# Designed miniproteins, single chains, continued (5): the designs that were tried, part 94

Each design is a single chain, and the fold is of that chain. pLDDT is the mean over its residues in the fold that is shown.

## One batch from the design tools (miniprotein)

Design m19466
Fold by ESMFold2-Fast:
Structure m19466 (fold): chain A 73 residues (1-73)
Amino acid sequence: MLEEGREALERLREDVAALRASDLPLELKIAGLEAAIPQLEALKEKYPELAEEIDELIAELRALIAELRAELA
């Protein structure tokens, strides 16, 4: 059961990395990264043992979103 949570977290990490590496317009990258945050929050509620790793990734995503928004402005 917890392994399923770890697999889901790793998949979200991979999806984020792919999105960061893409040539999509900044607006679409920001939207994709923002959509990952509620998925991570739901995963944290389901697997509290992963909360620390999930919170770290959420913090990284929020920082990246802020950086990309600054580039968009």
Scores: mean pLDDT 83

Design m19467
Fold by ESMFold2-Fast:
Structure m19467 (fold): chain A 74 residues (1-74)
Amino acid sequence: DEARRHLEEARKALEEGNYVEAIKHASRAYQLARATPEGDRELEAEAKRIISEANSKLIDGDGVARAPAEGDRG
């Protein structure tokens, strides 16, 4: 299963902190999962999850500051 193989590679890359590689492999897994007549929804969802997570890590390094609203009960 090519999609599964790429998904596994993407997870490994994500674990190693290779976010660009994680996105590449997850994108391939996503495309393959969608291209199959069977329609592997779980593989597609997992690939999207990895892409989002890896992209968030890259964006964080690009200087995107998250500033939630102030106002906690004190």
Scores: mean pLDDT 73

Design m19468
Fold by ESMFold2-Fast:
Structure m19468 (fold): chain A 79 residues (1-79)
Amino acid sequence: KLQEILENPKEEDVEDLVKALKHENEGVRTLAAEALGKIGEPAVEPLIKALKDESASVRLAAAEALGKIGDERAVEPLL
């Protein structure tokens, strides 16, 4: 189920993806951030929180996703 969500994410999957951002495996958290970026605007707040992740890969994925969405609310956390 989680892998299907990571490959083709939908708005209804935001809650499951937010839970995946807290997974012990950094690869799962990275994929969750990428998937949230594909969903767009509803994922902005979870992605801003992912910018504080301990893994550089997760932080990079969150920053790239936020840049792709183009939401002004993300600019200040990146400064």
Scores: mean pLDDT 73

Design m19469
Fold by ESMFold2-Fast:
Structure m19469 (fold): chain A 70 residues (1-70)
Amino acid sequence: ADAHRALGVALGRAGAPRWLVYDAAGHAEEAAGRLEDAASAYDMAAAEARREGDEEAAERARRKAEELRA
């Protein structure tokens, strides 16, 4: 789904950290019942958080994606 990417771009323009953008997208997909899309968005949040040096945010996002796929 492309919705998480569009939401990501919009939040990025507001000056939010890139991982927070994908985390918000994951939450939105989860609320919509699209669990695989949510897990994918959380995976991207984890990758971006790690790239930005936020290891705690990366671990939380990765854990959330794992829980949704369990």
Scores: mean pLDDT 76

Design m19470
Fold by ESMFold2-Fast:
Structure m19470 (fold): chain A 70 residues (1-70)
Amino acid sequence: MKEIEELVKEVEKAAAELADALGATPEQKEKLKKEVEELRKMALNDKDPQKAIQLLKDLKAQIEADIAKL
């Protein structure tokens, strides 16, 4: 679904911005990318898309809140 793909892209962008702002290590950046990719796979497999979408929204909100505190 396009909405899930757009949400994943927004989360990836926010996560990358937070990682860069905090000076995250390459290992930390890779771990975060893998976590987002796993959530994307869960959402696209349609096993529980609403739960996966909620987790992506929660992750995005947490990342944006952490950036705002900088």
Scores: mean pLDDT 72

Design m19471
Fold by ESMFold2-Fast:
Structure m19471 (fold): chain A 86 residues (1-86)
Amino acid sequence: SAQEYLDEAVRLMGRNELEKAVEAFEKAIELDPNNAEAYETLGWVYYQLEDYEKALEYFKKAIEIDPNNERAQKLLEYVEKKLKEK
């Protein structure tokens, strides 16, 4: 189920296995493509991997699904600033 992949992804994040966490979040999103929180968290994982372009993409997707997600909006601003400062 999508929840099983989300739970596994969170465990992998806790172990700092970020690439495997990405794979688990991607599988969760394939099963539930309207889960804004999964996109937001995947964006944060890519931010930790310093892949700011992918982080930006996933935060935008989270906001597209849930425009009232203040956390995703703030994280989007952080990533945009990172991309402009490089």
Scores: mean pLDDT 84

Design m19472
Fold by ESMFold2-Fast:
Structure m19472 (fold): chain A 60 residues (1-60)
Amino acid sequence: MEAGQLALQAKQLAGQITDPAAFQQVSDLIVQSGRAADQGDWEKALQLAQQALKLAQQHS
């Protein structure tokens, strides 16, 4: 499963988060995942995307 797909799922769930602090944390992780992917660090991008998805699932 690719980092981009996990980040997309996290972004979709983030839209359902009503806690602004949790929303900000998920958004920050998605941005960091994208930056890692842009730099070719696919392992870091995947790790950050997984963290974003897990956090989004806990708050949605």
Scores: mean pLDDT 79

Design m19473
Fold by ESMFold2-Fast:
Structure m19473 (fold): chain A 95 residues (1-95)
Amino acid sequence: ANLLEEVIKAVENGDVEKVIELLKENPNPELVEAALLEAIRLGRLDIALAIVDAALELGFSKEEIKAMLEKILERAKKLGDEETVKRVEEILEKL
């Protein structure tokens, strides 16, 4: 599987350590955004917050992470996905 598929599978399996390891080996914003989106989609706020913490440790700014979350939020609002909207808003409040 490609790296994106590996990260998504690790999030789906609840393997937080594997998600963080993959992000550390490949600290790119697209991979962080994909991991966040999958955790939010699954309602795993615990994993989403762990991804946020890991991204901050990897040198992403709070502003960069907020921008990723706002992008997910705007898409969810346009699609009428009220559950995803609430989940993203909860994560943003904890930042």
Scores: mean pLDDT 86

Design m19474
Fold by ESMFold2-Fast:
Structure m19474 (fold): chain A 91 residues (1-91)
Amino acid sequence: MEEVEEARKRFEEAANKLIETAEKYPDDKQQLLDAASEVLEAAQELHRVTGEKGREILLKVAKATDLMINGSKEDREKAIEEIKKAVEEVK
C-alpha cells in the first residue's frame, strides 16, 4: 500500500516538473531530456507496483515524452496535455 502511494506521488512530482520545464524552457533539449527521464523512471516504478493500470500510463507517458522531445510545437502542446491527463488518472 505505501509503495503504491509513494510511486503515485513520485510520478505526480516528476510529471509536474516535466510540464513546467516544457512550458518554461521548451527549447532547452537537455532539461527536457532530464525531466522526461525522471517521468519515465517514475512511470516504470508505478507499472511495477500497480501492474496493468501502471502499464497503460507508462505507454502513454513514453509516447508523450517522445513527442515532446522529437516533435513539433503542436506535438509538444499535445504531449503536455497527455501528461496532465496521466497525472489525473493516477489520483
Scores: mean pLDDT 82

Design m19475
Fold by ESMFold2-Fast:
Structure m19475 (fold): chain A 66 residues (1-66)
Amino acid sequence: KLEEAKKFAEELLKKSDVVIAEVDGNTLTLGSGGGQKTFEFDSPEEALKLAEEIAKEFPNVRLLVS
């Protein structure tokens, strides 16, 4: 799901200066004023790991852990 999430983050960053990557339990939600999408994982650790990788590659992605 990393490639799908990265592509969606790139699309959101075309419409907004900041994208939020929110980890809530087993889910990662990428959102901005341009829209949002939720990704489901088998564990919170997998969701957090993917969110961290996206935030490292895109400086305008903000990581939030709920």
Scores: mean pLDDT 80

Design m19476
Fold by ESMFold2-Fast:
Structure m19476 (fold): chain A 58 residues (1-58)
Amino acid sequence: MELKEKIDKAIEKALEVAIENLKKQGRTDVIPALKEGFEITRELLLKKGKISNLAKNV
């Protein structure tokens, strides 16, 4: 499995578990912020992979 797929699956699974836990705790107000935080983290991890690819050409 490529790094991108591994990162995507890990983040999706963590987000699902966190959302379910927050719903059980009645913390649904935090869910939008949590989703945004996970999406930012995903983008940063994927961006780091691209930077590594650029470094190979130096």
Scores: mean pLDDT 72

Design m19477
Fold by ESMFold2-Fast:
Structure m19477 (fold): chain A 90 residues (1-90)
Amino acid sequence: HMKEEARREAYRVLREGLERARKTSDGDEAVQVMAEATRRALEILRKGGAEEDVAFYEETRQRVKEQSGASDETADAIAGVALLERLEEE
């Protein structure tokens, strides 16, 4: 019950973050907005015991950094979008 509630709330936070980022004309600010939404979603997932979703995020973030050399903020944003897609697919 709590895990599914956390996943729905995290999905909402990530979706709202992506919508805000898409409306931002500055690329660096858009990345920061999405990264902040991603960090909020992770707090929700950790509190809800959604360990598999958190592990997916951590693995995806590490892969992004290794493959693209992205900054921490950019890696957070990209992995956050992947997490959003995962939560949408359920």
Scores: mean pLDDT 85

Design m19478
Fold by ESMFold2-Fast:
Structure m19478 (fold): chain A 58 residues (1-58)
Amino acid sequence: MEERERRKQALLDAADGYERALADGSVTGEPAPPIELVRKDRSDEALDKAIELMEQEA
């Protein structure tokens, strides 16, 4: 898939992983900002914003 679509899928997978960790009690704090955005809003706009945050952090 395209790089952009691959990054969006990775963010969705990371958000799902974080929710699983919350269910397991492994984490209790808030996730990294890109993951928090995707958890709150799974829209294309939120995914694009999350990707920009990841690139800014890198």
Scores: mean pLDDT 73

Design m19479
Fold by ESMFold2-Fast:
Structure m19479 (fold): chain A 102 residues (1-102)
Amino acid sequence: GEELIKEAKKLLEEAKEILKEMKKILEKGKEKGINLEDLLRMIGLVLRLIGIEFDIELLLKKAKKAGDKKTAKELEKILKEVQKILDEAVKIFKESLKYLKV
């Protein structure tokens, strides 16, 4: 139980850092434009967030199979936070396309 929550919290912190990096790329892009390197970096960051969501869903499935309701509830809360981060990251990615240097 405790180890699953600890792992999920590490993944949540990684997700928060990814979102911060994406926000920095967008803000720089608003001033200087988004180049191909920035675009590919953003794509990679979104894919990593999808992977983090998947990993936490696996931790949640493990807790549910073990009948650990308390751990499952905490993991559901962390999963919802990661899903909100992913939703925001997708919006940032879509906005970044407006600043793409064609």
Scores: mean pLDDT 90

Design m19480
Fold by ESMFold2-Fast:
Structure m19480 (fold): chain A 77 residues (1-77)
Amino acid sequence: SKEEMEEIYEEFEKEMKELLEKYKKGEISLEELSEKVRKLLEEVAEKMKTLSPEEQKKLAEKIKEILEEMNDEILSL
């Protein structure tokens, strides 16, 4: 459903922002950040299985944007 897609996206975005903030504060290493991001991506991939192909495509595009934004922020630190 559209609501399910939006919930998955919002939860992923929130968790990614929290991880980036912890990294910026020195609470986690880059290696820990990478591992936690990998696990979040695996969880999202599993949750996406309940979505339509069109919703999966839209969510994947949004996730890609978040990953690109995180990379840009890390490189700007």
Scores: mean pLDDT 85

Design m19481
Fold by ESMFold2-Fast:
Structure m19481 (fold): chain A 57 residues (1-57)
Amino acid sequence: SMELVRRAAEVLGISPATAERRARNLAELLGISVDEAARLLIEDPEGAEREGVRAAV
């Protein structure tokens, strides 16, 4: 949802558009929904980033 994306943007200190792109990319890499990816970015921003990088290799 857009609410989760906006909250992720606030947590990460980035624009909502950038947060949406990151959530979509993370969802694709992990095989989860965009909402789940945005929730991961909110709950553990650094852990979600590392998992995204790890999944991409």
Scores: mean pLDDT 75

Design m19482
Fold by ESMFold2-Fast:
Structure m19482 (fold): chain A 73 residues (1-73)
Amino acid sequence: MRATFTVELEEGADPLELARQITKAAIDAGLDVVDARVEGNVITIEVTGTPEQIDAAVAKIKALPGVKSVTVE
């Protein structure tokens, strides 16, 4: 399954450090990271994996300090 995570960051968060942490969370959940982009305070990552791995990654990303919201498509 292919999914796109759109992660909105808190004001004052470091987007590059959070991009690194978000990518690590996806990999730790067993997802393949196809693409990762930083656009201001929004990070978009494109991943491939199972629905269970996607759910695990989303839960981990939502728990990261500096993450305001996560949208999955």
Scores: mean pLDDT 84

Design m19483
Fold by ESMFold2-Fast:
Structure m19483 (fold): chain A 71 residues (1-71)
Amino acid sequence: MGSSPLEDYLEKAREYLKKGDEAEANGDTETAISYYRKAIFYAGKALQLDPYNPEAIALAREAATRLNALQ
């Protein structure tokens, strides 16, 4: 048993996006920005392995939109 690199990157992107949303809800803007950047990073890694992965595209777009709204 072991996650594929693509699956691992998607899981990390989902986790960091969720943590970013939680930090934003708590008013911790700096922590939210840090987590959204990590979500974008891992979604980007997933896109390097599968450029047309719909989940990776959606995660990158959502995290980038959230990050832009906080800056």
Scores: mean pLDDT 86

Design m19484
Fold by ESMFold2-Fast:
Structure m19484 (fold): chain A 56 residues (1-56)
Amino acid sequence: RIGGLSLAELAERVGVSRQTISDWVEGRITASAELLRRIAEAVGTTPESLGHLIER
């Protein structure tokens, strides 16, 4: 989960596949600056703060 959202909910809100969000959370891909910005907006935080909101 990221900021209380499921991966599927986050993917739907930012307009990407659930697999893309899963790969980003697992560290398999580096998200573009635009994707990070959209994820931060969907969660209600800043791109710099996303790292501490990812469940590890």
Scores: mean pLDDT 70

Design m19485
Fold by ESMFold2-Fast:
Structure m19485 (fold): chain A 67 residues (1-67)
Amino acid sequence: MTLEQLVERARRAAERDPALREAAEALERAAEELRERREVVEKVLEEASEGIKLMKETVEKLAEKRE
């Protein structure tokens, strides 16, 4: 189950039982923070990986050409 689906299920439960409302709001906030942090980490890793690959290919090409 995705974080979004989990949050929606919690909201639905809170609509039936008001005592669960605070728990559902806390879960929604936590899921939002985790999602935002994960997206940032994923983008940084992807950019770093591509940069390393390009540098390696450039070094190998320069070593072979000797120019």
Scores: mean pLDDT 72

Design m19486
Fold by ESMFold2-Fast:
Structure m19486 (fold): chain A 60 residues (1-60)
Amino acid sequence: MKVFEGEFSSILSAIGAAIAAIGEAPNAKVLVKGNKVTIVVPNDEEEIKKAEEIIKRHAS
């Protein structure tokens, strides 16, 4: 299991990342705390790559 944590410029950016994770990585577990998003994915290369891309894309 891999854990990715992103700290975003705003709560809105964090919500955007969480929505993207739910839509694009349905096997992921997502937790939002303020401007921080935690994405937990299985040890799968595709799921890992997806979580990283979502965090980077929404970090702005």
Scores: mean pLDDT 77

Design m19487
Fold by ESMFold2-Fast:
Structure m19487 (fold): chain A 91 residues (1-91)
Amino acid sequence: SMAEKRREGARLAAAAGILTAALVYAQDHPELFSPEEIEQLRAGAVETAKRLIELAKEVPEDRESFLRLALKYAETVGDKELAEEIRKLLE
């Protein structure tokens, strides 16, 4: 159902946000996190954002909101290619 897809998108948006915030915290505290842990957080944030982008294409009402969140997270993690892809989807 559309409501189930919208809920899935909201969960993906929340997960991407949490992983992105965790990445920022880990980068600011390199004494507490290994380079591998930081890379796992970055990879998790990127993959969750990509899943949010795919779901956004299926939920017209939330499409722009989900893509704007995915863009914010892509920019924060420094994935320039993903950020440019999202900007094109917002045109």
Scores: mean pLDDT 90

Design m19488
Fold by ESMFold2-Fast:
Structure m19488 (fold): chain A 60 residues (1-60)
Amino acid sequence: MMPLEERQKRSKAVKEALDIARKNKLSPEEAGKLAKELALKLGVSKEGAERAGKIAKDSV
């Protein structure tokens, strides 16, 4: 089970990536890649970062 702190970091990465994607008219693929990179920088696990990317891609 993912710790609450890691879930919060993942959610933050997704939100930031979606905000950037919407402002800059990025593709779903670009939004997904950005969310994954942001999640990794925040210390989210590789699996959590992959999920962040998938969520962002599906949400744009």
Scores: mean pLDDT 80

Design m19489
Fold by ESMFold2-Fast:
Structure m19489 (fold): chain A 69 residues (1-69)
Amino acid sequence: SDLEKAKAILEEKKPELEEEDRRLVREYLAGMSAEEVEARRRAIKEKLLEELQKQGVSREAAEEALKTL
């Protein structure tokens, strides 16, 4: 199913996502505002939605898979 495909893609990308989160934490400690951190996290989520759709996953299935993160 699209949902299973989306979850598999996200699991494969987990190390990359963890590294990006570590980068955001580092920038937050360096003086980035909480609002900017939230905006960047939203941008990351939107990029993941686009990536999943590019791989043939429906937007609805991609959004459901991302809710598990």
Scores: mean pLDDT 78

Design m19490
Fold by ESMFold2-Fast:
Structure m19490 (fold): chain A 85 residues (1-85)
Amino acid sequence: SEKEKFVEKIKKDIELLVESARRWAERQGLTPEQRALLDEAEKRIHEKVKEIEELVKNGASMEEIQQKYKEILRDLAEEIRRLRA
């Protein structure tokens, strides 16, 4: 379905962003504290993806799914900006 296709796109986009952040972190030689923050951010993002999957399973509208995805992207972008600073 269109919703399932969109969820697969979300999962792929998030994996690419997480991989990009991981590669950046390896190059920078992050401190243990910075590494822990990155690990926690990744964990939170995966939990939010599971929330989207549950929303789809429970019959959520495309609008609700899109809104939740935008929230995840904003949160991820902010975490990445903070790590780069």
Scores: mean pLDDT 79

Design m19491
Fold by ESMFold2-Fast:
Structure m19491 (fold): chain A 60 residues (1-60)
Amino acid sequence: LERVAEASRRLLEAHERGDEEAIRRAREELSRLVDGFGALSDEEAVAAARTILSHYEQQR
């Protein structure tokens, strides 16, 4: 779960910077860690990453 939160942070940071290569790398990592993540659109992936981080931060 910590690895998923870290990958989610990297995706959001890459999206904020507009770094397409970093976004692709973070998406590949999340797709490996979370079943079905690879099927999400870019917008859905960002929304999912935000939800994962919010849930993780609320638990810690």
Scores: mean pLDDT 77

Design m19492
Fold by ESMFold2-Fast:
Structure m19492 (fold): chain A 56 residues (1-56)
Amino acid sequence: KVEELIEALKDKDPEVRRKAAEELGRIGDPRARAPLLEALKDKDPAVRKAALEGLA
């Protein structure tokens, strides 16, 4: 599940990436830390916000 969510952070659809970032933040798995840091650079501001909240 976590690995699938990490892959979803690279999806073409920004809504898919936003949901993946939110869910990874909720789970709090350390494997998601580096992928969420990369998501802070995402083109979509909603994805960046979800990644920031997930890292808090």
Scores: mean pLDDT 83

Design m19493
Fold by ESMFold2-Fast:
Structure m19493 (fold): chain A 60 residues (1-60)
Amino acid sequence: SLKEKLDELIEKIRAAKTEQQIRDYVNEALELLAKDPSATPEDVQRIQEVAREALERLRA
């Protein structure tokens, strides 16, 4: 399901070791959301928030 794929990508973003890996996983998640008509603006916001937190973690 979309939810399961998003949850997996969120875990990958959180575990990412480089900014490039974060960008790659975020892009994959946004592509999945763009293709799925059940996707909500809240799903997009969640991906963006998780990416922000992951980038802050790597820069700390």
Scores: mean pLDDT 85

Design m19494
Fold by ESMFold2-Fast:
Structure m19494 (fold): chain A 70 residues (1-70)
Amino acid sequence: SSETEEFIKKLEELVEELEKRLSPEQAKVVREMFEKIKEILEKDPNDLEGMREVLREAGEELLKLLEKEK
């Protein structure tokens, strides 16, 4: 779907902007999250459970990095 391709492109642009503002470790987590989301959407754009799991795992890793900085 052209709408899915456009969404992925806009999401990648957002990820690139976030990478400029995040620590290298945080940027890596966000990039890996994006790559997994892209793979899921290219296979099945309605795989909401797969998307949820990727977001959950990325969120947990980001929280661990934030705790490490205290």
Scores: mean pLDDT 80

Design m19495
Fold by ESMFold2-Fast:
Structure m19495 (fold): chain A 70 residues (1-70)
Amino acid sequence: AQKILLAGEITSKDLKLANDNDEIIILKSTDIDKIVATAIEEKPEAVVLNGTGFEVDPEVEEKADKVIIL
């Protein structure tokens, strides 16, 4: 199992990078300082940053273990 931090524009395609037993954390921000602060606190094995927006598909948000808005 991995702890994965997803930041930025997150879609169902990004969720395919995770296995059923992985912990998925979504950060609704593309701010690098906020991403770094969240990574220090949560200590994920992987960080994925997508696109220039921070829109998250509702379907993906529903499947996340934790959602952070900063």
Scores: mean pLDDT 68

Design m19496
Fold by ESMFold2-Fast:
Structure m19496 (fold): chain A 102 residues (1-102)
Amino acid sequence: SALREELLARAEAIRQAVAELRAHASGPNAEAMARFLEKVAEALERAADLDPAGREALERVIEEEFARLSAVLADPSASDAEKRAVTEEAIERIEEAVRRLL
């Protein structure tokens, strides 16, 4: 379907963005964002055949975890360990959402 093709195209665009990020940036913030976006791309690929309600639920989780991660990465007082921990938590919550919806 057109919606399936759009989700898979979005996942591929995210994977390309991750490749460019890894090629041109380094450090804890770049690595955290790259790992998070890789999980988002994987989640969209696995969820490509979900119904509209399931897709909306997954997108809400992705948006919430992106906002939380972005806030920590933007905080100059956050340690590398805190950035790593929030990244791992965000990845786990996306994985849990995909498993729950599939």
Scores: mean pLDDT 87

Design m19497
Fold by ESMFold2-Fast:
Structure m19497 (fold): chain A 67 residues (1-67)
Amino acid sequence: MSTDGYYSVEEAVELLKKHGIYLSEEEIEKLKQLANEQGKIPELLVAGIYAYYQSGGTVEEFLDKLL
């Protein structure tokens, strides 16, 4: 389990699914590219994906801005 403000890619995908956001395989691969050396992404990044999606954007568009 991730602590200290980070999620694994799998934990982030599952958290987003619980909020009605389903990631494609391509979007999951983009998340993996944003992960640190330990394979974790900041919880603030996951929160940003959620907020952007709720504002009418797509997950892919948000991730592309960070890559």
Scores: mean pLDDT 79

Design m19498
Fold by ESMFold2-Fast:
Structure m19498 (fold): chain A 58 residues (1-58)
Amino acid sequence: SMVDEAKEVARLSVEDGLAAGASKEEVLARVKEYLSEDDTLTEEEKKAMLEAVEEVVA
């Protein structure tokens, strides 16, 4: 589903950020900023991506 694809993209982006030395707080802030500016994603997709990111950084 589109939601599952969005979650996978979010997870990979978080892994890349953490591998580059970003803190979990920095990664979360960046994802929130990205999602707030994106007008192509549904609210459900944005929520799913944020939840996936929070699970990865926990």
Scores: mean pLDDT 76

Design m19499
Fold by ESMFold2-Fast:
Parts: C-alpha cells; sequence; structure tokens
Structure m19499 (fold): chain A 55 residues (1-55)
C-alpha cells in the first residue's frame, strides 16, 4: 500500500514537471518531459495492477 502511494506521488510530480516544461521550456524539452511522464504513468499503472493481483 505504501508502494502505491509512492507511485502516486511520483506521478503527480512527473505531470507537474511536464506542465511546467510545456509552459516555460522549449518545444523539445516539453516533448521529452511529456514522453517521460507518459512512460512513467504506463509503468506505474502496470505495477499497480500487479500489486492488486498479488495482494
Amino acid sequence: KEEIEKLGKEQIEAVRKAGEAMRNGTPEQARQVVDEAVRKTKENLKKIEELKKKS
């Protein structure tokens, strides 16, 4: 359960960073940060699904 909370916090931080890069960064920086956030989201969702199946 603590793992899920930690993943949620990381997700919020990644999305916030992506939003800020889109507003204040270059288009290339914004694309990289958004792609990273999307990758993190998919990875975290897979981990959450695995945790639900195990426990």
Scores: mean pLDDT 74

Design m19500
Fold by ESMFold2-Fast:
Structure m19500 (fold): chain A 55 residues (1-55)
Amino acid sequence: SENDERIRQAVLELLKREKNEEGIELLEKNKDASLEELLNIAYDVMAEQMRKEIE
């Protein structure tokens, strides 16, 4: 859906800003997977990255 694509793009941009290449590749490679699955994977990778940077 339109909202799903916008959310996916927003997550992708966030991963790029964090320089999380692993998350970017994982998100793009699994574009055919459900959005919820993709967001869960991206969120986990992103949260781990942010936790390391916040310190």
Scores: mean pLDDT 68

Design m19501
Fold by ESMFold2-Fast:
Structure m19501 (fold): chain A 99 residues (1-99)
Amino acid sequence: LTPEERREIVAALAYMTAAVLRIIAERSKNPKVREYAKKAADEVEKLADSILAGDFETARREAQELIKLANEMKKIPEMKDIADLVLTVARLALRELEE
C-alpha cells in the first residue's frame, strides 16, 4: 500500500469509530459515557477530515488530543474497549502522518 492509501484507510477507520461512538452517545444510560462518546466522535471525525484534506499538522494535533481523551475514557470501566479502539486509531494516524 502507498502512504496515501494507508492514510485513506486510517481515515475510514476513524469514520467507522465515530459511527460506533455516536451509537454509544445515543444509547448509553450513563450520562458521563454519553458525554465522552459524543466528544470522542466529534474529535475522531475531525481527525479523519484533516487527514483527507492533507492538513497533516492539524491531524497530528487532533490525534494527540484523542490519545489524551482516550486515556480519560479508560478511567470509566464501561468505556475501556471503545477507548482502546480510539487510542489505536489515533496511534495509527500518528504513524502514517510521520511517513
Scores: mean pLDDT 87

Design m19502
Fold by ESMFold2-Fast:
Structure m19502 (fold): chain A 60 residues (1-60)
Amino acid sequence: SKKAELAEEFDERMAAARSVAERLQVVSEMYLRELKEVEGMSPELLKKMEEIRKKHAAPL
């Protein structure tokens, strides 16, 4: 299923992440992707959430 595919990708990306900041970025990206591809959230809300994510993904 799409949800199972996203879960596998999430696990792989989390295993590859080497810092807290990288893990938080993976969580944010995968959450938005699940909302889009599994939950069917509106494109307008997804765009707004992605803009918020990008603003807070500044390097430490």
Scores: mean pLDDT 74

Design m19503
Fold by ESMFold2-Fast:
Structure m19503 (fold): chain A 66 residues (1-66)
Amino acid sequence: MLELLKKALEENREEIIDLLMKKYGLSREEAEEVIERTKKRLEEVKSGVELFELMNEIAEEIKKER
């Protein structure tokens, strides 16, 4: 599961970046940072819903760092 999620993030990297930029108003660099932090925390993810929740949490963390 973990390797499949990591591969899915890399395979869909551009689509995820575009979504993060549109949904959260992130820059491309901030969106890429969301993906990298998500990859480091994939062990916390048990479902696709939790993956989305983790990405949302990380995006909000990056916005607070502004």
Scores: mean pLDDT 77

Design m19504
Fold by ESMFold2-Fast:
Structure m19504 (fold): chain A 64 residues (1-64)
Amino acid sequence: SLEELLALERELLALILRLEAEGRHDLVQTAVGKMEEAGRLFKEGRIEEATELLRETIEELRAA
């Protein structure tokens, strides 16, 4: 859903800010790239895939 997508975007942005503060530029670059791809999917009407990509990205960043 759009509401879920927006919630995940806010969570990912918070993670990006934390990683940047920690000097983890490699993870910031990965996160930004995934966020851009999710935005592309959203523009194509692929909201469910965009949501899944953001969720997987957040899980990946938390595991790193």
Scores: mean pLDDT 86

